# Designed miniproteins, single chains, continued (2), part 107

Each design is a single chain, and the fold is of that chain. pLDDT is the mean over its residues in the fold that is shown.

## One batch from the design tools (miniprotein)

Design m7706
Fold by ESMFold2-Fast:
Structure m7706 (fold): chain A 74 residues (1-74)
Amino acid sequence: MSPAEQELRARADAIVAELEALQRAGAPRADVMATLQARTAAWAEEALRVFSEEEVAALVNEYQARVEAAGAAL
């Protein structure tokens, strides 16, 4: 993987871990969703600065699968 792709995947990992930690701590769903929205917007903006829309689509699919897995526990 490129260094930029590795960095974006590492940030996605950190976002998922943050969401899982919030859920495990019993945070309200509204707070979890607000965090998800803010982190996802920042992640997508960073991805689009470096990658084409096609490359971002592949990364988004991987990110969405991981977020859905974390969100299913809510």
Scores: mean pLDDT 76

Design m7707
Fold by ESMFold2-Fast:
Structure m7707 (fold): chain A 91 residues (1-91)
Amino acid sequence: DIDSFIKGLKSKNADVREAAIKSLFKKPSLKAIEPLIKALKDKSEDVRLAAASLLGFLYNVIGDENIKKALEEAAKKEKSKVVRATIKMNI
């Protein structure tokens, strides 16, 4: 659920944060948008990749312009080619 996701995203373990984001692909929640936007700046590449992928999916489903703006800003600062490509494919 969303509370378990928010708790998982605050974990000190990057694998736990990534798993929390991935769990939402099967049951996305609008309440996850702001925590996911914050996760685009996570120190773990895998966490940023998971956040970018889910936000891109959510943008394609609901068309929230705040998601698109956050993804565009993240792409400008992203140093990982894989994460940047994932963002660009979804906007």
Scores: mean pLDDT 84

Design m7708
Fold by ESMFold2-Fast:
Structure m7708 (fold): chain A 63 residues (1-63)
Amino acid sequence: ATAEEVGRKLAALGGGGAMEAAVLGSAGRPGTGDVREASEGIAQLGQEGAAAAGKIARELLEK
């Protein structure tokens, strides 16, 4: 899935998922292949992984 597609799903999950996606992006340090490997890992987990990440990010942001 594309980063845009994941961002849209995160927005649907939290109503503010666009901000949560930005926070997650900020937490991800620029590294060699880190973003790519993380993206592939999330894709393998599918929607359940995206839902879990969105829930955690939302709680961290809203806290």
Scores: mean pLDDT 54

Design m7709
Fold by ESMFold2-Fast:
Structure m7709 (fold): chain A 79 residues (1-79)
Amino acid sequence: MEEEIEKAAEEAIKVAEELAPIIGEEVAKEVQEQLRKAKEYMIEKAPEIGEEKAKELAKEAAERGIAMLKKLAEAKLAE
């Protein structure tokens, strides 16, 4: 459970790092920090909502984060 939540967060953090040259280093660091906090929150919530639900929500959050990072990069490139 924790490993899968961590993996989902790491994938999103990697996307933020890859997009840092476009979105800016400070923005990338802020997003990475938010992703780390979201990971910790999902791990803490797993005992309440169940491991499967926590994994599902973590994957959805990571996917949404990646989509938002890509939109931000597209907006910056369109400037």
Scores: mean pLDDT 78

Design m7710
Fold by ESMFold2-Fast:
Structure m7710 (fold): chain A 99 residues (1-99)
Amino acid sequence: SSVVLSEEQQRALARAALAAIDALLAALATASAEEREALLLAFLDELAALYRSLGIEIPEESLARAKALLAEAARDPAAVAALAAGLAELRDQIRAALA
């Protein structure tokens, strides 16, 4: 990243990301197949907004491509399970770093 974040900004980003991941994982556990796509796309929008709030530019084309790939992955239960497992691991790493 070409943007240098302060320690306070890094900790705020980590806490916000942790909250977003926790909310997504809880929702995915009870979500229907149709709801999974909407939840994953909303999560991607939330992360993009978070990075943009810190002055990190995310091109609309890149976000659109990521959304298309995520919408495709949402139709595959195995891909969703792998995504959830990866997010749970990342969540645990973020919690450890904030402790």
Scores: mean pLDDT 82

Design m7711
Fold by ESMFold2-Fast:
Structure m7711 (fold): chain A 57 residues (1-57)
Amino acid sequence: SLAGENNYSAARASGGEAPPDTSTPQEAGDGAEKKAGRDVGLQTYFVSAAGLKQTGE
């Protein structure tokens, strides 16, 4: 874990903070919306990059 917080430490840390039951409701509700967030994340990233370039301030 202290080796540099690789995917093993980082990924497991996120899972470790929550009980296993929390994973179930996440998949039931948040899991489905997580798929929508994937597209929103990409659009936000593009808009942000384009905006920063256009602002030039």
Scores: mean pLDDT 47

Design m7712
Fold by ESMFold2-Fast:
Structure m7712 (fold): chain A 99 residues (1-99)
Amino acid sequence: SPMEQAIQAAADAVDLGADIVAQMDIPDPTFRQMLQGQLDRIRSMVRSLAAKEDPTVADLQAVLDELARFVETLAEIDPEAAKPLAEQVRRLQGLVEAL
């Protein structure tokens, strides 16, 4: 379904975000832990959404809002590294708007 595709795209965005953070040079372990904590929260939101019998557009919008904030945080550190995640989030937004 279109909803299942949007939820999968959200999961893919979280996985991409994790890969980006893993490749970034972040020497501060506290800051790296904060980024991992943000990713874990978004991953939990996506997992909860995927488990719902009747997921809503509002539930997906909440995930999009968290992903957008995460992209902004990454872009402050490394704008180039953040670009693939920003593109994936825009793709997800398009899927949500089409629901």
Scores: mean pLDDT 86

Design m7713
Fold by ESMFold2-Fast:
Structure m7713 (fold): chain A 74 residues (1-74)
Amino acid sequence: SATEEAARLRALIAGLLRWEVAEAARLLPPDVAAQIAKLADETLARMETLSAEELRALFAETARRIRGLYDQAR
């Protein structure tokens, strides 16, 4: 069902974002790592009520922003 698909996507995205925050804390300057943590927290907060299609769009946007912060840290 659409509800089950959205629940699976939320769990997957939450796991990926938590992993990204942990990796950023190890690899990046503290100020950049904090920006990634903030983006992850904001994304997690937005996910609660979203459809599967909205979740995919939100994740794509968040991933793009995280990549931009990695590029900025170089």
Scores: mean pLDDT 87

Design m7714
Fold by ESMFold2-Fast:
Structure m7714 (fold): chain A 78 residues (1-78)
Amino acid sequence: MRELLEAIEEGDGERVAELLSRIPGVDKEQAEKAAEAAVEARKKGLSPEQALIVALNKLEEEGVDKEEVSRAMSALQS
C-alpha cells in the first residue's frame, strides 16, 4: 500500500480518496473527508506517514469501525 503514501506525499487528494474508498466499510464521502484531512496535515508540515494516520483517524471519526481502520493500518505497514 505504498501507493497511498505516494498519493499523500504528492498532495493528490482525489487519488487518496479513491484508494481509501477501497477499504471495506468506507463510503466515498468518508474517504473524501479523510483525504482532505491528510492533504491539510501535509500543508501543515506533517510527514506523509503522519498525514496517513490523520486520514485513518478521520475515517474512525466519520463512523468507520475501529477494527476496519486497524486492518487497513496492518495492510499499510509493509
Scores: mean pLDDT 78

Design m7715
Fold by ESMFold2-Fast:
Structure m7715 (fold): chain A 95 residues (1-95)
Amino acid sequence: FLSIDQQIKQQVETLDKNAKNTVETLEKEIKEEKDEERQKKLLETAASFLETAIEQLEILLEEAKKNNVSQEIIDYIKKKIEEFKKRLEEIKKKI
């Protein structure tokens, strides 16, 4: 049986893995794409996935705070939010 701390951490790790895999797949397609309009659409898709992932992480952060989850897990979620925000900013600069 998983504690609430472990359940939230597992959700964050699943979200992190899914978002990174999706963005990395799109980044590979962008590099291979020769059509500028198609490239832009792929960048916009990657940005949308990161924006959704950030929103989901922020929801998990609020749930963690409400459930008095350990400070270590709260800090972990905050670091993941900042990582995705930085990556989103870099992708938006390419659009």
Scores: mean pLDDT 85

Design m7716
Fold by ESMFold2-Fast:
Structure m7716 (fold): chain A 84 residues (1-84)
Amino acid sequence: LTPEQREQFEKDVVLALLLIAYAVTMIAGHRANLSPEQLEKIRKLGDEGIKAVENAESVEEAQAIADRTIAELDKLYEEGVKAK
């Protein structure tokens, strides 16, 4: 692999991990019976994070965005559970 191809591959791995985290958070949210409003917040955050990772100029930027998005998804899930 060229350095450029390796960087793109590493970005794709970061994107895939974020997609998995987002899917798991949505499944958990539905199982926990979060409100439609709480689920919509998770969906919007996931969508924004995915787009930001796709547009990241470096692996480091993609990883930082993914890490932040995953942390915020976890926070929204916890806040949704506590709001019951």
Scores: mean pLDDT 87

Design m7717
Fold by ESMFold2-Fast:
Structure m7717 (fold): chain A 80 residues (1-80)
Amino acid sequence: MEEVEKRIKNLELEVDSIEATLPQLTPEQARRLLPHVDRLIEKVEEALKKATDPNVKKRAQEILDRLREIKARLEEKLAA
């Protein structure tokens, strides 16, 4: 349980960092970041599937929703 909560906390911090940089990203940086965001989505989906604590599930779902928004914005930057 403690390990899962620590992982969720670290994911929240990483998502906060990514969101803060989004407006300043070049298309080149967005292209490099997209696979990383996809990997984070997969990890959060797996964590949500294994989570038993309602608070962890809620936080994981919020992170997943934020990562999906980030992915959409990255894809928009790459659309030409």
Scores: mean pLDDT 81

Design m7718
Fold by ESMFold2-Fast:
Structure m7718 (fold): chain A 65 residues (1-65)
Amino acid sequence: SAEEERRIADEIFETLKKDPEEGQKLRTKLTEERNKKHPELAKINREIGEKLREIGDEFEKELKE
């Protein structure tokens, strides 16, 4: 859920404040664990991200003209 993702982000942020190296390791580990637990959601989120980037690139090209 969004609440769980925010809690995880908070843990990563607090760890980064104490030890940046440890925080980066924690971020990587928790991201991998989340993807394993929610493979379908991770796939959908990745697809949405790719589509949004593609739309942004197309819109930017139009604005330049």
Scores: mean pLDDT 69

Design m7719
Fold by ESMFold2-Fast:
Structure m7719 (fold): chain A 97 residues (1-97)
Amino acid sequence: DEEVEKLLKAIDEAMSLYNSDLSLEQKIDEVSKRSGIPKSVLRAGSTGAMFRVLLGEKVDETTALILSSGTGVDPRELMRGIGEPLAEKLKELLKKL
């Protein structure tokens, strides 16, 4: 599935940018360019929340609980912007599609 491959690439590219000195908006632009996923998709809803965490951004408890319910990742790690557990779980789930 072409969209699954684009998402896997976007997750890997987001993780590569996690420790960069770029702004969140610049990181999202770069992930979009490298993966082929539109910036609007990478910013929207639960997808936007996931990519904020993958890029090292902190999220509120409600957002963390919603993401945790779908992924099984510890909501405390999501609230702290710890992207690696989320990236690993998302890649696992996407490979099952």
Scores: mean pLDDT 84

Design m7720
Fold by ESMFold2-Fast:
Structure m7720 (fold): chain A 111 residues (1-111)
Amino acid sequence: MASPLGLPPVTLTDEQAAEIVKAAKAFVDGDYDKALEIIRKLLESPDLETQLAAVRTAYALGVMAVERGDLEAAEKIREFLREMAEKSTDPELQEALRRAVEAIDEAIAKA
């Protein structure tokens, strides 16, 4: 099945993978602000691959929140991604963020 975000495959460094795991753990622990702060730092990376990995992570956490019935968490992630899309000057990053918002909105609507 094709990726819903249409993003190219990304190979993460050990450090990037560790930050993603840390964000996911914070999210599972209910510390959404900490999870989103880690993702924000990855999005501030000058490397587009790191930024796209952060978008994929936020999207995955948003969908997971919807599947668990935590619509408040899903809406918080969706709003974060929308805000980041408005602040981004990179058209590829803007499109990826916008697609992630649309995908989470669709998941919420179908929940």
Scores: mean pLDDT 78

Design m7721
Fold by ESMFold2-Fast:
Structure m7721 (fold): chain A 94 residues (1-94)
Amino acid sequence: SEVDKLKEEYEKLMEELEKLLEELRRAIANGDVATAERIFEEIQKLAKKSRELYEKLKPKLSEEEAKEVDERINKLDREMVELYLELQALKAAA
């Protein structure tokens, strides 16, 4: 169905975002500020794209499905904030 296709596209975007967050963690752990900043810019672009796709998907979801997606978004948002703060601390220490 069209809804299943949108769900699959959204899932792929979320998986890409999660992969980039892991790459960002590694760059920060290695002290590679330049790489971390580039990855963070790509994360911001994908996060914008995922928000645009979620706006199309949300009206088509059940309450239970929407709650599950919202919980996943909240987890990723928290992780992005934590990594942003770690990156800023790394830049300040340089």
Scores: mean pLDDT 86

Design m7722
Fold by ESMFold2-Fast:
Structure m7722 (fold): chain A 85 residues (1-85)
Amino acid sequence: QKRSPEAQEYVELAERYELAGDWTKAAEYFEKAAESEIQEKNYLAAARSYDKSMEAHALAGDDEKAARYRELSKEAYKKWEEQEN
């Protein structure tokens, strides 16, 4: 499913920060995208955005945040599975 315009804007900003090597800002904007996607019940997109935030936090050296966003991604995947039932 396609992201909302708000979530897509956050993803585009996050991707620009990834290209710049600013992993902390990339993670922040992927988090904002995921939050917007959860509110819209687009749980598959939210899971992907949380996965990207996890990767960016790991690259920034924040292993504790990376672990937390891994769990958030798993929870979003579970909610998506519930929608498919």
Scores: mean pLDDT 85

Design m7723
Fold by ESMFold2-Fast:
Parts: sequence; C-alpha cells; structure tokens
Structure m7723 (fold): chain A 78 residues (1-78)
Amino acid sequence: MSLSELAVRATGHMLLAVGYLTEPKSPESLRKAAEHLDEAEELLRKMYEITEDPDKKEELKKIIEKVEKKREELLKEL
C-alpha cells in the first residue's frame, strides 16, 4: 500500500471519529469514535514505518501521540 493510500484511509477514520463526536453524546458514539481513532493510529504507524524523511517521521509521531491520547480520553468516559 502506498503512503498516499495510507494517508487517505487514516484521514477517513479521523473524519468518522470527528463525525461521531459531533453527534448527540452517547456511549455508542464515544465507542465508535474511539474505534475509528484506533484504526487511524494503526494506519499512521504503518506510514511512520515506511516514511524515510526524518522530519515527516517526527510529524507523524506527534500526530500518532495526539490520536492515542484522544482515544484514551474517550475510553475513560465509557
């Protein structure tokens, strides 16, 4: 899978997570948002492994950390 394909899929999962968080707040919407953030994190980690540019790797690492923290926050609300 190309880097651009991974980026599109990761963005799609992040968009779905945001969508669930903008709907009326419920345990179901929080769980679905957390599931999509988990899938986005896996895709971002694959991007990190195949990226050779050190500056882009640091950017990806920061994004991964933010996604992981947000997912953990959502799971604590369940």
Scores: mean pLDDT 83

Design m7724
Fold by ESMFold2-Fast:
Structure m7724 (fold): chain A 112 residues (1-112)
Amino acid sequence: SLEEVKKLTEQAVEAAKKGDVEELEKTVEQILELLKKNPSDENFLVAAEGLHKAAQEAFKTGDLESLEVAVRGLDRLGELAKEFGASAETILEIEIRRGMALIMLGVLKLIS
């Protein structure tokens, strides 16, 4: 399942690079559904890194819609990690990445 999570996060990053909001939304949902079936600290951390990278790519291209999708994905990931009893360290890393993505979203909204 770790390789499946990693593959989906790579797909999410590529969707964000292309500005394919529909593909990004579908891929985020697939990541979250996979994590519900196979929750682990390692899987949550890989998903968090991938969604954060997708947010960074959307920010780099000025794609507000894709950035909002990635931010919502990180928010839902954090809630899912708490629900499935992920470690405090894992939850903290997700929250830090979510905070960074929210800052990017705020900046992009101000300059758009």
Scores: mean pLDDT 91

Design m7725
Fold by ESMFold2-Fast:
Structure m7725 (fold): chain A 92 residues (1-92)
Amino acid sequence: MEAEELLGKSMRYSTLTLIGTSDPKKIEVAKLASLAVSYIDRGDLKRAIELAKKALEIDPNSVAALYALAAAYLLMGDKKKAEELRKKADSL
């Protein structure tokens, strides 16, 4: 239930970035976050985490990537890590 909300938020922020910017760095981060969500939907949480972390290496304040990573950790049972990432995204 909580993971569905986080995934929805990640998707909305990625979509808004992709239609609202010509910045190559922002586009790359949004694409990586969207790809992470796609892998979560497929059940490949390891690949999703790798992609979300790559997005955060480029932009540590990517709200889309933070929500995607939080959703992946929540689905893996790491509730503490998910909560830390969600709080950071919510504060931005």
Scores: mean pLDDT 84

Design m7726
Fold by ESMFold2-Fast:
Structure m7726 (fold): chain A 86 residues (1-86)
Amino acid sequence: SAMQKEINEKMAEMLREALERAKKAKSKEEALQALRDSGERTVAETEDPEIAASLRLGIERLLQEMEGLSLEEIIKYLEEAVKNAE
């Protein structure tokens, strides 16, 4: 669907930005903050409230999954997430 395509494209762009910042991060907290910052910006720029809600839920799930990971594992997780997002 057109909605799913927009969600996938926005998630892919957000994840690429988060990955670039995470690779330069000195701690796992900085890497996780990169995803939070990129996610909040992407949600704020999204006009459709249903798409925005789906993006926010996706971001929260990604953050929860990475909470217990090391910096190296977070970078690997984001690389796989980018690869799987279109």
Scores: mean pLDDT 85

Design m7727
Fold by ESMFold2-Fast:
Structure m7727 (fold): chain A 90 residues (1-90)
Amino acid sequence: MKEELEQKEAEIKELVRKNDFEGAKSLISDELLEKFEEYVRKNFSEEIRKKWESMDEEEKKDFLVRYYLSEVIGEKLREIGDEIDRELAA
């Protein structure tokens, strides 16, 4: 079960990397939303938690896709930094 959710998250992130946001959104299961809701309750500010609680299911899926996009962008920015460091060393 937990490994299946991790595989689903990886598939969603891959679609986000390809700019397939509608495909990514369609893969979000109720189980994945529940897992992310627990993450929000533990790790996000009270303001963000209140916004999450006010969202309908569609808005929650959009929020999760945007969250995965922020993670993918963070990964790409780190890779760009590493490339710049390599060019400066040459």
Scores: mean pLDDT 78

Design m7728
Fold by ESMFold2-Fast:
Structure m7728 (fold): chain A 93 residues (1-93)
Amino acid sequence: MKATVEVTVKDGEEATVKVEIPLDAFRAGAKVTISGGDVLSYSIEEKDGKAIITFKVKGGKATITIEAPNLGEVKVSVDNPDKAEVKLTVEEE
Protein backbone atom coordinates (compact mmCIF):
# COMPACT_ATOMS: atom_id res chain seq x y z
CA MET A 1 0.00 0.00 0.00
CA LYS A 2 1.11 3.58 -0.70
CA ALA A 3 -0.18 6.81 0.82
CA THR A 4 0.68 10.12 -0.86
CA VAL A 5 0.16 13.38 1.02
CA GLU A 6 0.36 16.45 -1.22
CA VAL A 7 0.59 19.84 0.48
CA THR A 8 0.28 23.24 -1.20
CA VAL A 9 0.94 26.29 0.99
CA LYS A 10 0.11 29.85 -0.07
CA ASP A 11 3.07 32.04 -1.02
CA GLY A 12 4.61 33.75 2.01
CA GLU A 13 2.72 31.48 4.47
CA GLU A 14 3.81 28.52 6.61
CA ALA A 15 1.86 25.39 7.58
CA THR A 16 2.54 22.46 9.89
CA VAL A 17 1.24 19.12 8.62
CA LYS A 18 0.92 15.95 10.70
CA VAL A 19 0.57 12.47 9.21
CA GLU A 20 -0.43 9.69 11.61
CA ILE A 21 -0.01 5.99 10.77
CA PRO A 22 -0.30 2.88 12.97
CA LEU A 23 2.91 2.25 14.92
CA ASP A 24 2.89 -1.42 13.84
CA ALA A 25 3.00 -0.32 10.17
CA PHE A 26 5.89 2.06 10.88
CA ARG A 27 7.85 -0.59 12.83
CA ALA A 28 7.22 -3.18 10.08
CA GLY A 29 9.48 -1.06 7.84
CA ALA A 30 7.23 1.63 6.39
CA LYS A 31 9.25 3.71 3.90
CA VAL A 32 8.77 7.46 4.31
CA THR A 33 9.92 9.75 1.47
CA ILE A 34 9.68 13.54 1.61
CA SER A 35 10.07 15.55 -1.61
CA GLY A 36 9.75 19.21 -2.52
CA GLY A 37 12.10 22.12 -1.83
CA ASP A 38 9.62 23.90 0.44
CA VAL A 39 9.96 21.60 3.48
CA LEU A 40 11.71 23.45 6.33
CA SER A 41 11.81 20.61 8.88
CA TYR A 42 10.34 17.26 9.81
CA SER A 43 10.18 15.00 12.87
CA ILE A 44 8.83 11.54 13.67
CA GLU A 45 7.32 10.74 17.09
CA GLU A 46 6.02 7.40 18.39
CA LYS A 47 2.99 7.97 20.64
CA ASP A 48 -0.19 6.15 21.68
CA GLY A 49 0.24 3.29 19.18
CA LYS A 50 0.90 5.68 16.28
CA ALA A 51 3.86 7.09 14.38
CA ILE A 52 3.32 10.84 13.95
CA ILE A 53 5.26 12.49 11.13
CA THR A 54 5.27 16.28 11.53
CA PHE A 55 6.59 18.53 8.77
CA LYS A 56 6.70 22.29 8.27
CA VAL A 57 6.21 23.70 4.77
CA LYS A 58 6.79 27.29 3.62
CA GLY A 59 5.16 28.82 0.55
CA GLY A 60 5.00 26.06 -2.08
CA LYS A 61 4.55 22.32 -2.49
CA ALA A 62 5.68 19.27 -0.56
CA THR A 63 4.89 15.57 -0.97
CA ILE A 64 5.15 12.84 1.67
CA THR A 65 4.96 9.26 0.41
CA ILE A 66 4.50 6.39 2.88
CA GLU A 67 4.88 2.80 1.62
CA ALA A 68 4.08 -0.27 3.75
CA PRO A 69 2.60 -3.79 3.17
CA ASN A 70 -0.33 -3.05 5.54
CA LEU A 71 -0.55 0.69 6.07
CA GLY A 72 -3.90 0.74 7.90
CA GLU A 73 -5.54 4.06 8.74
CA VAL A 74 -3.71 7.22 7.61
CA LYS A 75 -4.79 10.48 9.23
CA VAL A 76 -3.63 13.90 8.02
CA SER A 77 -4.12 17.26 9.75
CA VAL A 78 -2.91 20.81 9.11
CA ASP A 79 -2.66 23.73 11.54
CA ASN A 80 -3.52 26.44 8.97
CA PRO A 81 -6.34 25.08 6.73
CA ASP A 82 -7.06 28.62 5.44
CA LYS A 83 -3.47 28.87 4.16
CA ALA A 84 -2.79 25.31 2.97
CA GLU A 85 -4.45 22.60 0.89
CA VAL A 86 -3.81 18.92 1.69
CA LYS A 87 -4.65 15.94 -0.53
CA LEU A 88 -4.39 12.34 0.67
CA THR A 89 -4.34 9.48 -1.86
CA VAL A 90 -4.14 5.83 -0.75
CA GLU A 91 -3.27 3.18 -3.37
CA GLU A 92 -3.50 -0.59 -2.93
CA GLU A 93 -0.99 -2.64 -4.97
Scores: mean pLDDT 78

Design m7729
Fold by ESMFold2-Fast:
Formats: structure tokens, C-alpha cells, sequence
Structure m7729 (fold): chain A 82 residues (1-82)
């Protein structure tokens, strides 16, 4: 769990740095989505599927707001599978 949490935090910082440098690009949105997937997996490994589902649902809504509809659909499918 700790290793996945560290990796999620790392990807989140990379995405934030990319947004600060280049704005909300598809690459930055994808990095944030990948960080959310790792954070959700860490929550599942800790025995917290409700948190995992919540993380994925929040990420899906954000991706949809950024116009990344296919990515949002994928994240919602992952949330439904938790």
C-alpha cells in the first residue's frame, strides 16, 4: 500500500508541475487519472473499497469537466468494478 501511495503522490506532483508549466493538457489530465487509479488501488489494498470508489468517481467527474469523456468513462467503469 505505501509504495502505491508514494507512486500516486509522485504522479500527482508531476501532473501539477505540468499544469503549472503547460496548462490543462491531455497529458496532464492523464497523469492525474493515473495517480487516482494508483491511490484507489492503495485504498483497496488497505481494505477501504468505499474510498477507492470515491477517488475514481471524483477523478472521472474531473476528467469529464476537462473534456476527456473516454477517460471519464474508463474511470467510472473502474469505480463500478470496486
Amino acid sequence: ADELERRAEELGREAEALIKREGYTPEAVTLFANAAVLAAKAAELRGDPEMARHILEQAARWAEEQGEHDLAAELRARAAAV
Scores: mean pLDDT 79

Design m7730
Fold by ESMFold2-Fast:
Order: structure tokens, then C-alpha cells, then sequence
Structure m7730 (fold): chain A 60 residues (1-60)
């Protein structure tokens, strides 16, 4: 059975000293209860709010 789940987490952490928006993307495979899950993570620093946002998508 194929399932796709998306979670979004926002964390207030110090960003880069330039005060500019930065985005990074990572992809890796995680095992959950014997099932291989594709995990995609997008990390964005927002200079307007000073917050780092992490969006995680899990696809089975």
C-alpha cells in the first residue's frame, strides 16, 4: 500500500549574517517498520522573519 505524508516544521534559529534568504534541499531514504521511505527535506532561511523552516515529505 503506497502512502505519502508531508510534515512541515518551523524553527527560530540564527540565520546567515547577510540577512538573505537561503534554501537547501536534501533527499535520503529512511526505514520505517521495515518499509523503505523516501524522505525529502527542504530547509529555508527567511530573512524577513529570521526563521528557519524545514519541510519534510515522506513517500512510501
Amino acid sequence: MEVTETEETTTAVPGPPSGQDLTSYRRYTEEVDGTEVLVETTTTYDAATGETRVKVTRTT
Scores: mean pLDDT 66

Design m7731
Fold by ESMFold2-Fast:
Structure m7731 (fold): chain A 104 residues (1-104)
Amino acid sequence: EFLNPGLSEEELEKLKKENLEKKRKELEEKGVDEETKEKELELLKAELEMRKEILLLINKGELTKEKILELIKKVLDLKLKLGLISEEEKEELLKEAEKELEEN
């Protein structure tokens, strides 16, 4: 499981690579155009890096709501840059993430 905090840094890198390769093949099999495929892979790479950073912070006992929110914001900024969401959607998703972190 990618969200398992017991995974080593090496195991997290392996899972990241496996998820990226799986997504690449899936997009190719579905006949997705190169531009859309590149955007989807760039986004997935950012999301997997975020999850890896969160797990490493959990393992070190250094995880804070602020750090999680910062990582989420980076992914949302990339989604906006890639044209996958609007500025308004980014703001709403960021508020939603902040609320979820407050509740948990």
Scores: mean pLDDT 76

Design m7732
Fold by ESMFold2-Fast:
Structure m7732 (fold): chain A 74 residues (1-74)
Amino acid sequence: SLEEVLAEARALRDEYLAFLREIGSPQDVIDATAAGLDSIIAAMQTLSLDEARAVLDQLRRVIDRDKARARARY
């Protein structure tokens, strides 16, 4: 369901923010990341199930890429 996709997106957001905190990311980076993810998740509420699932898949790819970059940076 769309509700399950949104719950999964929120869990992914919380996990990524916890990752950034653990690696010692600056607070402004954490705040900007939280704001960006919250905006994406809010937009997902207006989408069909298939569209929301596609956005979730894209969000996972972006987070994986950004985690790799963060590990190289910090």
Scores: mean pLDDT 84

Design m7733
Fold by ESMFold2-Fast:
Structure m7733 (fold): chain A 94 residues (1-94)
Amino acid sequence: VAQQARDQLIDMRQQIPSMTGDQTIQSLQQQRVILQQLSSQSTDPSVRTILDQIVDVIDSIIDQLQVDPQTGRANAIDFYDSAIATIDRYIAQA
């Protein structure tokens, strides 16, 4: 499950730089649903906690994109990089 979540985050991050603000919001909303499904299917409480935290960050980024699309996009990239690093650290410790 952790590797699947990592692959999803990498795919999300890869798409953001080529999208408009509205496209980024729509993509983030879709990815939020996917991550929530992965969280609900996870039997590992640590993975569930990490995925729930990532969903909360996505909600914050969507709010920021509605106010300032350029800054919101840059922050979205930074947050995805941090989320990927967090999952990578978890996988490395397993």
Scores: mean pLDDT 73

Design m7734
Fold by ESMFold2-Fast:
Structure m7734 (fold): chain A 71 residues (1-71)
Amino acid sequence: MEHNNEALQQLIDERDAVLAYLEANPELREAAIEQLRGVIKQVEALDADPALKQEAIATLEELIARIRELL
């Protein structure tokens, strides 16, 4: 559980860097959206802290929304 919680926290903390990278690389945005949707499904199935899972899922959904605005 702790290891999964650490991974989710890193995901949340790195969101701005991922967004900046995708803003600079338009050709990767559509593939990134598909990958992020897959990550959300993995997070939902993960044995981790429920509050941290909700924050991670919300962070990923917000990231997808922002990437879609750039398409």
Scores: mean pLDDT 78

Design m7735
Fold by ESMFold2-Fast:
Structure m7735 (fold): chain A 78 residues (1-78)
Amino acid sequence: SERERIIKLVDEFIELAKKNLEKSKNPLAQTYYKEAIDILNEVKEKVERGEITLEEAKKMLSKAFILYLIAKNIDKES
């Protein structure tokens, strides 16, 4: 199902963001990685409980992805 695919994507993204957070030496980048992970955990919980639409889940995932990219760019400049 599309719901199962979103949950799998979220789990993979959480693991990726956590690995980059562990490698990060920049406190600002760490903050953005943590914010992305928090949003991803919220999406997973709400999707599993049926509390949000799949469209809303995709919007939250997009926000998490933007935060992740900001963190990656900060790390790159550090």
Scores: mean pLDDT 87

Design m7736
Fold by ESMFold2-Fast:
Structure m7736 (fold): chain A 57 residues (1-57)
Amino acid sequence: SASGKGLADAGVAMGAEAAAQLVQRETGGDPEASRRAGEAGAKGDAEAAQKGLDEAM
């Protein structure tokens, strides 16, 4: 499972779409929430990434 901080650290390196796919794969949840989490992660926003993760789960 991913944390918002972990997703932000990884997302900066892998980009928004790859991070969103990771969230979708890990959670099996909502695609839009996964996309939000991935986008926030790619920007290094751990708090917004955590919010998106919570919404995807």
Scores: mean pLDDT 75

Design m7737
Fold by ESMFold2-Fast:
Structure m7737 (fold): chain A 70 residues (1-70)
Amino acid sequence: SAAVEALLTLSDEELIAAATAMAQALGMRNAERFGEAVRQLLDQGFPKERVVQLVVRELGEAATEAFLRA
């Protein structure tokens, strides 16, 4: 997935910021909580590759790819 590959190039802080910004852009009711959940998973030692896959699954692959190309 192009979205997964692109997000994996980001640092942990960049990934958290991008996840929050994408959730806000998509009109997610609690985008800040989504970003905090991503931070918590990374802080608890959840593999980054799995966190990225969960982000793309939750936000949608096409929407994530479009956001990253903007």
Scores: mean pLDDT 84

Design m7738
Fold by ESMFold2-Fast:
Structure m7738 (fold): chain A 64 residues (1-64)
Amino acid sequence: SMLDRLGNLLNYIAGLVRERAEREGLSREEMVQLMLEATKLAQEMVDAGYSEEEIKSRLTEYLE
């Protein structure tokens, strides 16, 4: 379902942000900012008709 897809994307973003935060020693404020930016990017890509696989690929590149 659409809700399952959104949940999958949010979980994916949370994992990537957590990994980056651990790697770079990010503050809570920096983590929140990355979560907001990545979520906005994911939402824009969903609205533009990209697949879940394409969105995950772009999110990985963005949060590297």
Scores: mean pLDDT 85

Design m7739
Fold by ESMFold2-Fast:
Structure m7739 (fold): chain A 80 residues (1-80)
Amino acid sequence: RNKRIEEIKKKLAPLLDDGTIEEIIEELLNLLEVSENLKKLVLELLKKGGKYTDFINELLEDYLLGKITEKQVEEKLKKK
């Protein structure tokens, strides 16, 4: 998991300087190899408004740390 986090950080580094939050999150989801359904759901929530950005970031952090499963992330996102 530590190696996965480090690889994600390296691949996200170029986007952190010039990318939008949406671009950073989309690339993060690609690197996490999440389902297309989960990726679409995250991007749709981001388009609804920036108020979901913190919520999405917390869910992705918990997923990266192994505190929750991809299914739990999807279920929490669907409730919004």
Scores: mean pLDDT 69

Design m7740
Fold by ESMFold2-Fast:
Structure m7740 (fold): chain A 74 residues (1-74)
Amino acid sequence: MSIEDIAKRALKEIEDLRQRALGSPQRELALLMIDQAEALIEQIYQWGRQVDEDAAAGKIEETLELLKRALESL
């Protein structure tokens, strides 16, 4: 799968997490975490396109997993 496909899938999953966060009692903190993860994924994608697509793909997947775990801890 291309890094573009991985990034698009990750951003769609982030949008789903954002919709869920709107109903959370910790909405403001959850949305902040989601926004930071989205920005980081976009930066990793741009870096991967120029330097190392395989490493960037792994970092995008790791960033999503860390975000999910952080949101579960709220």
Scores: mean pLDDT 86

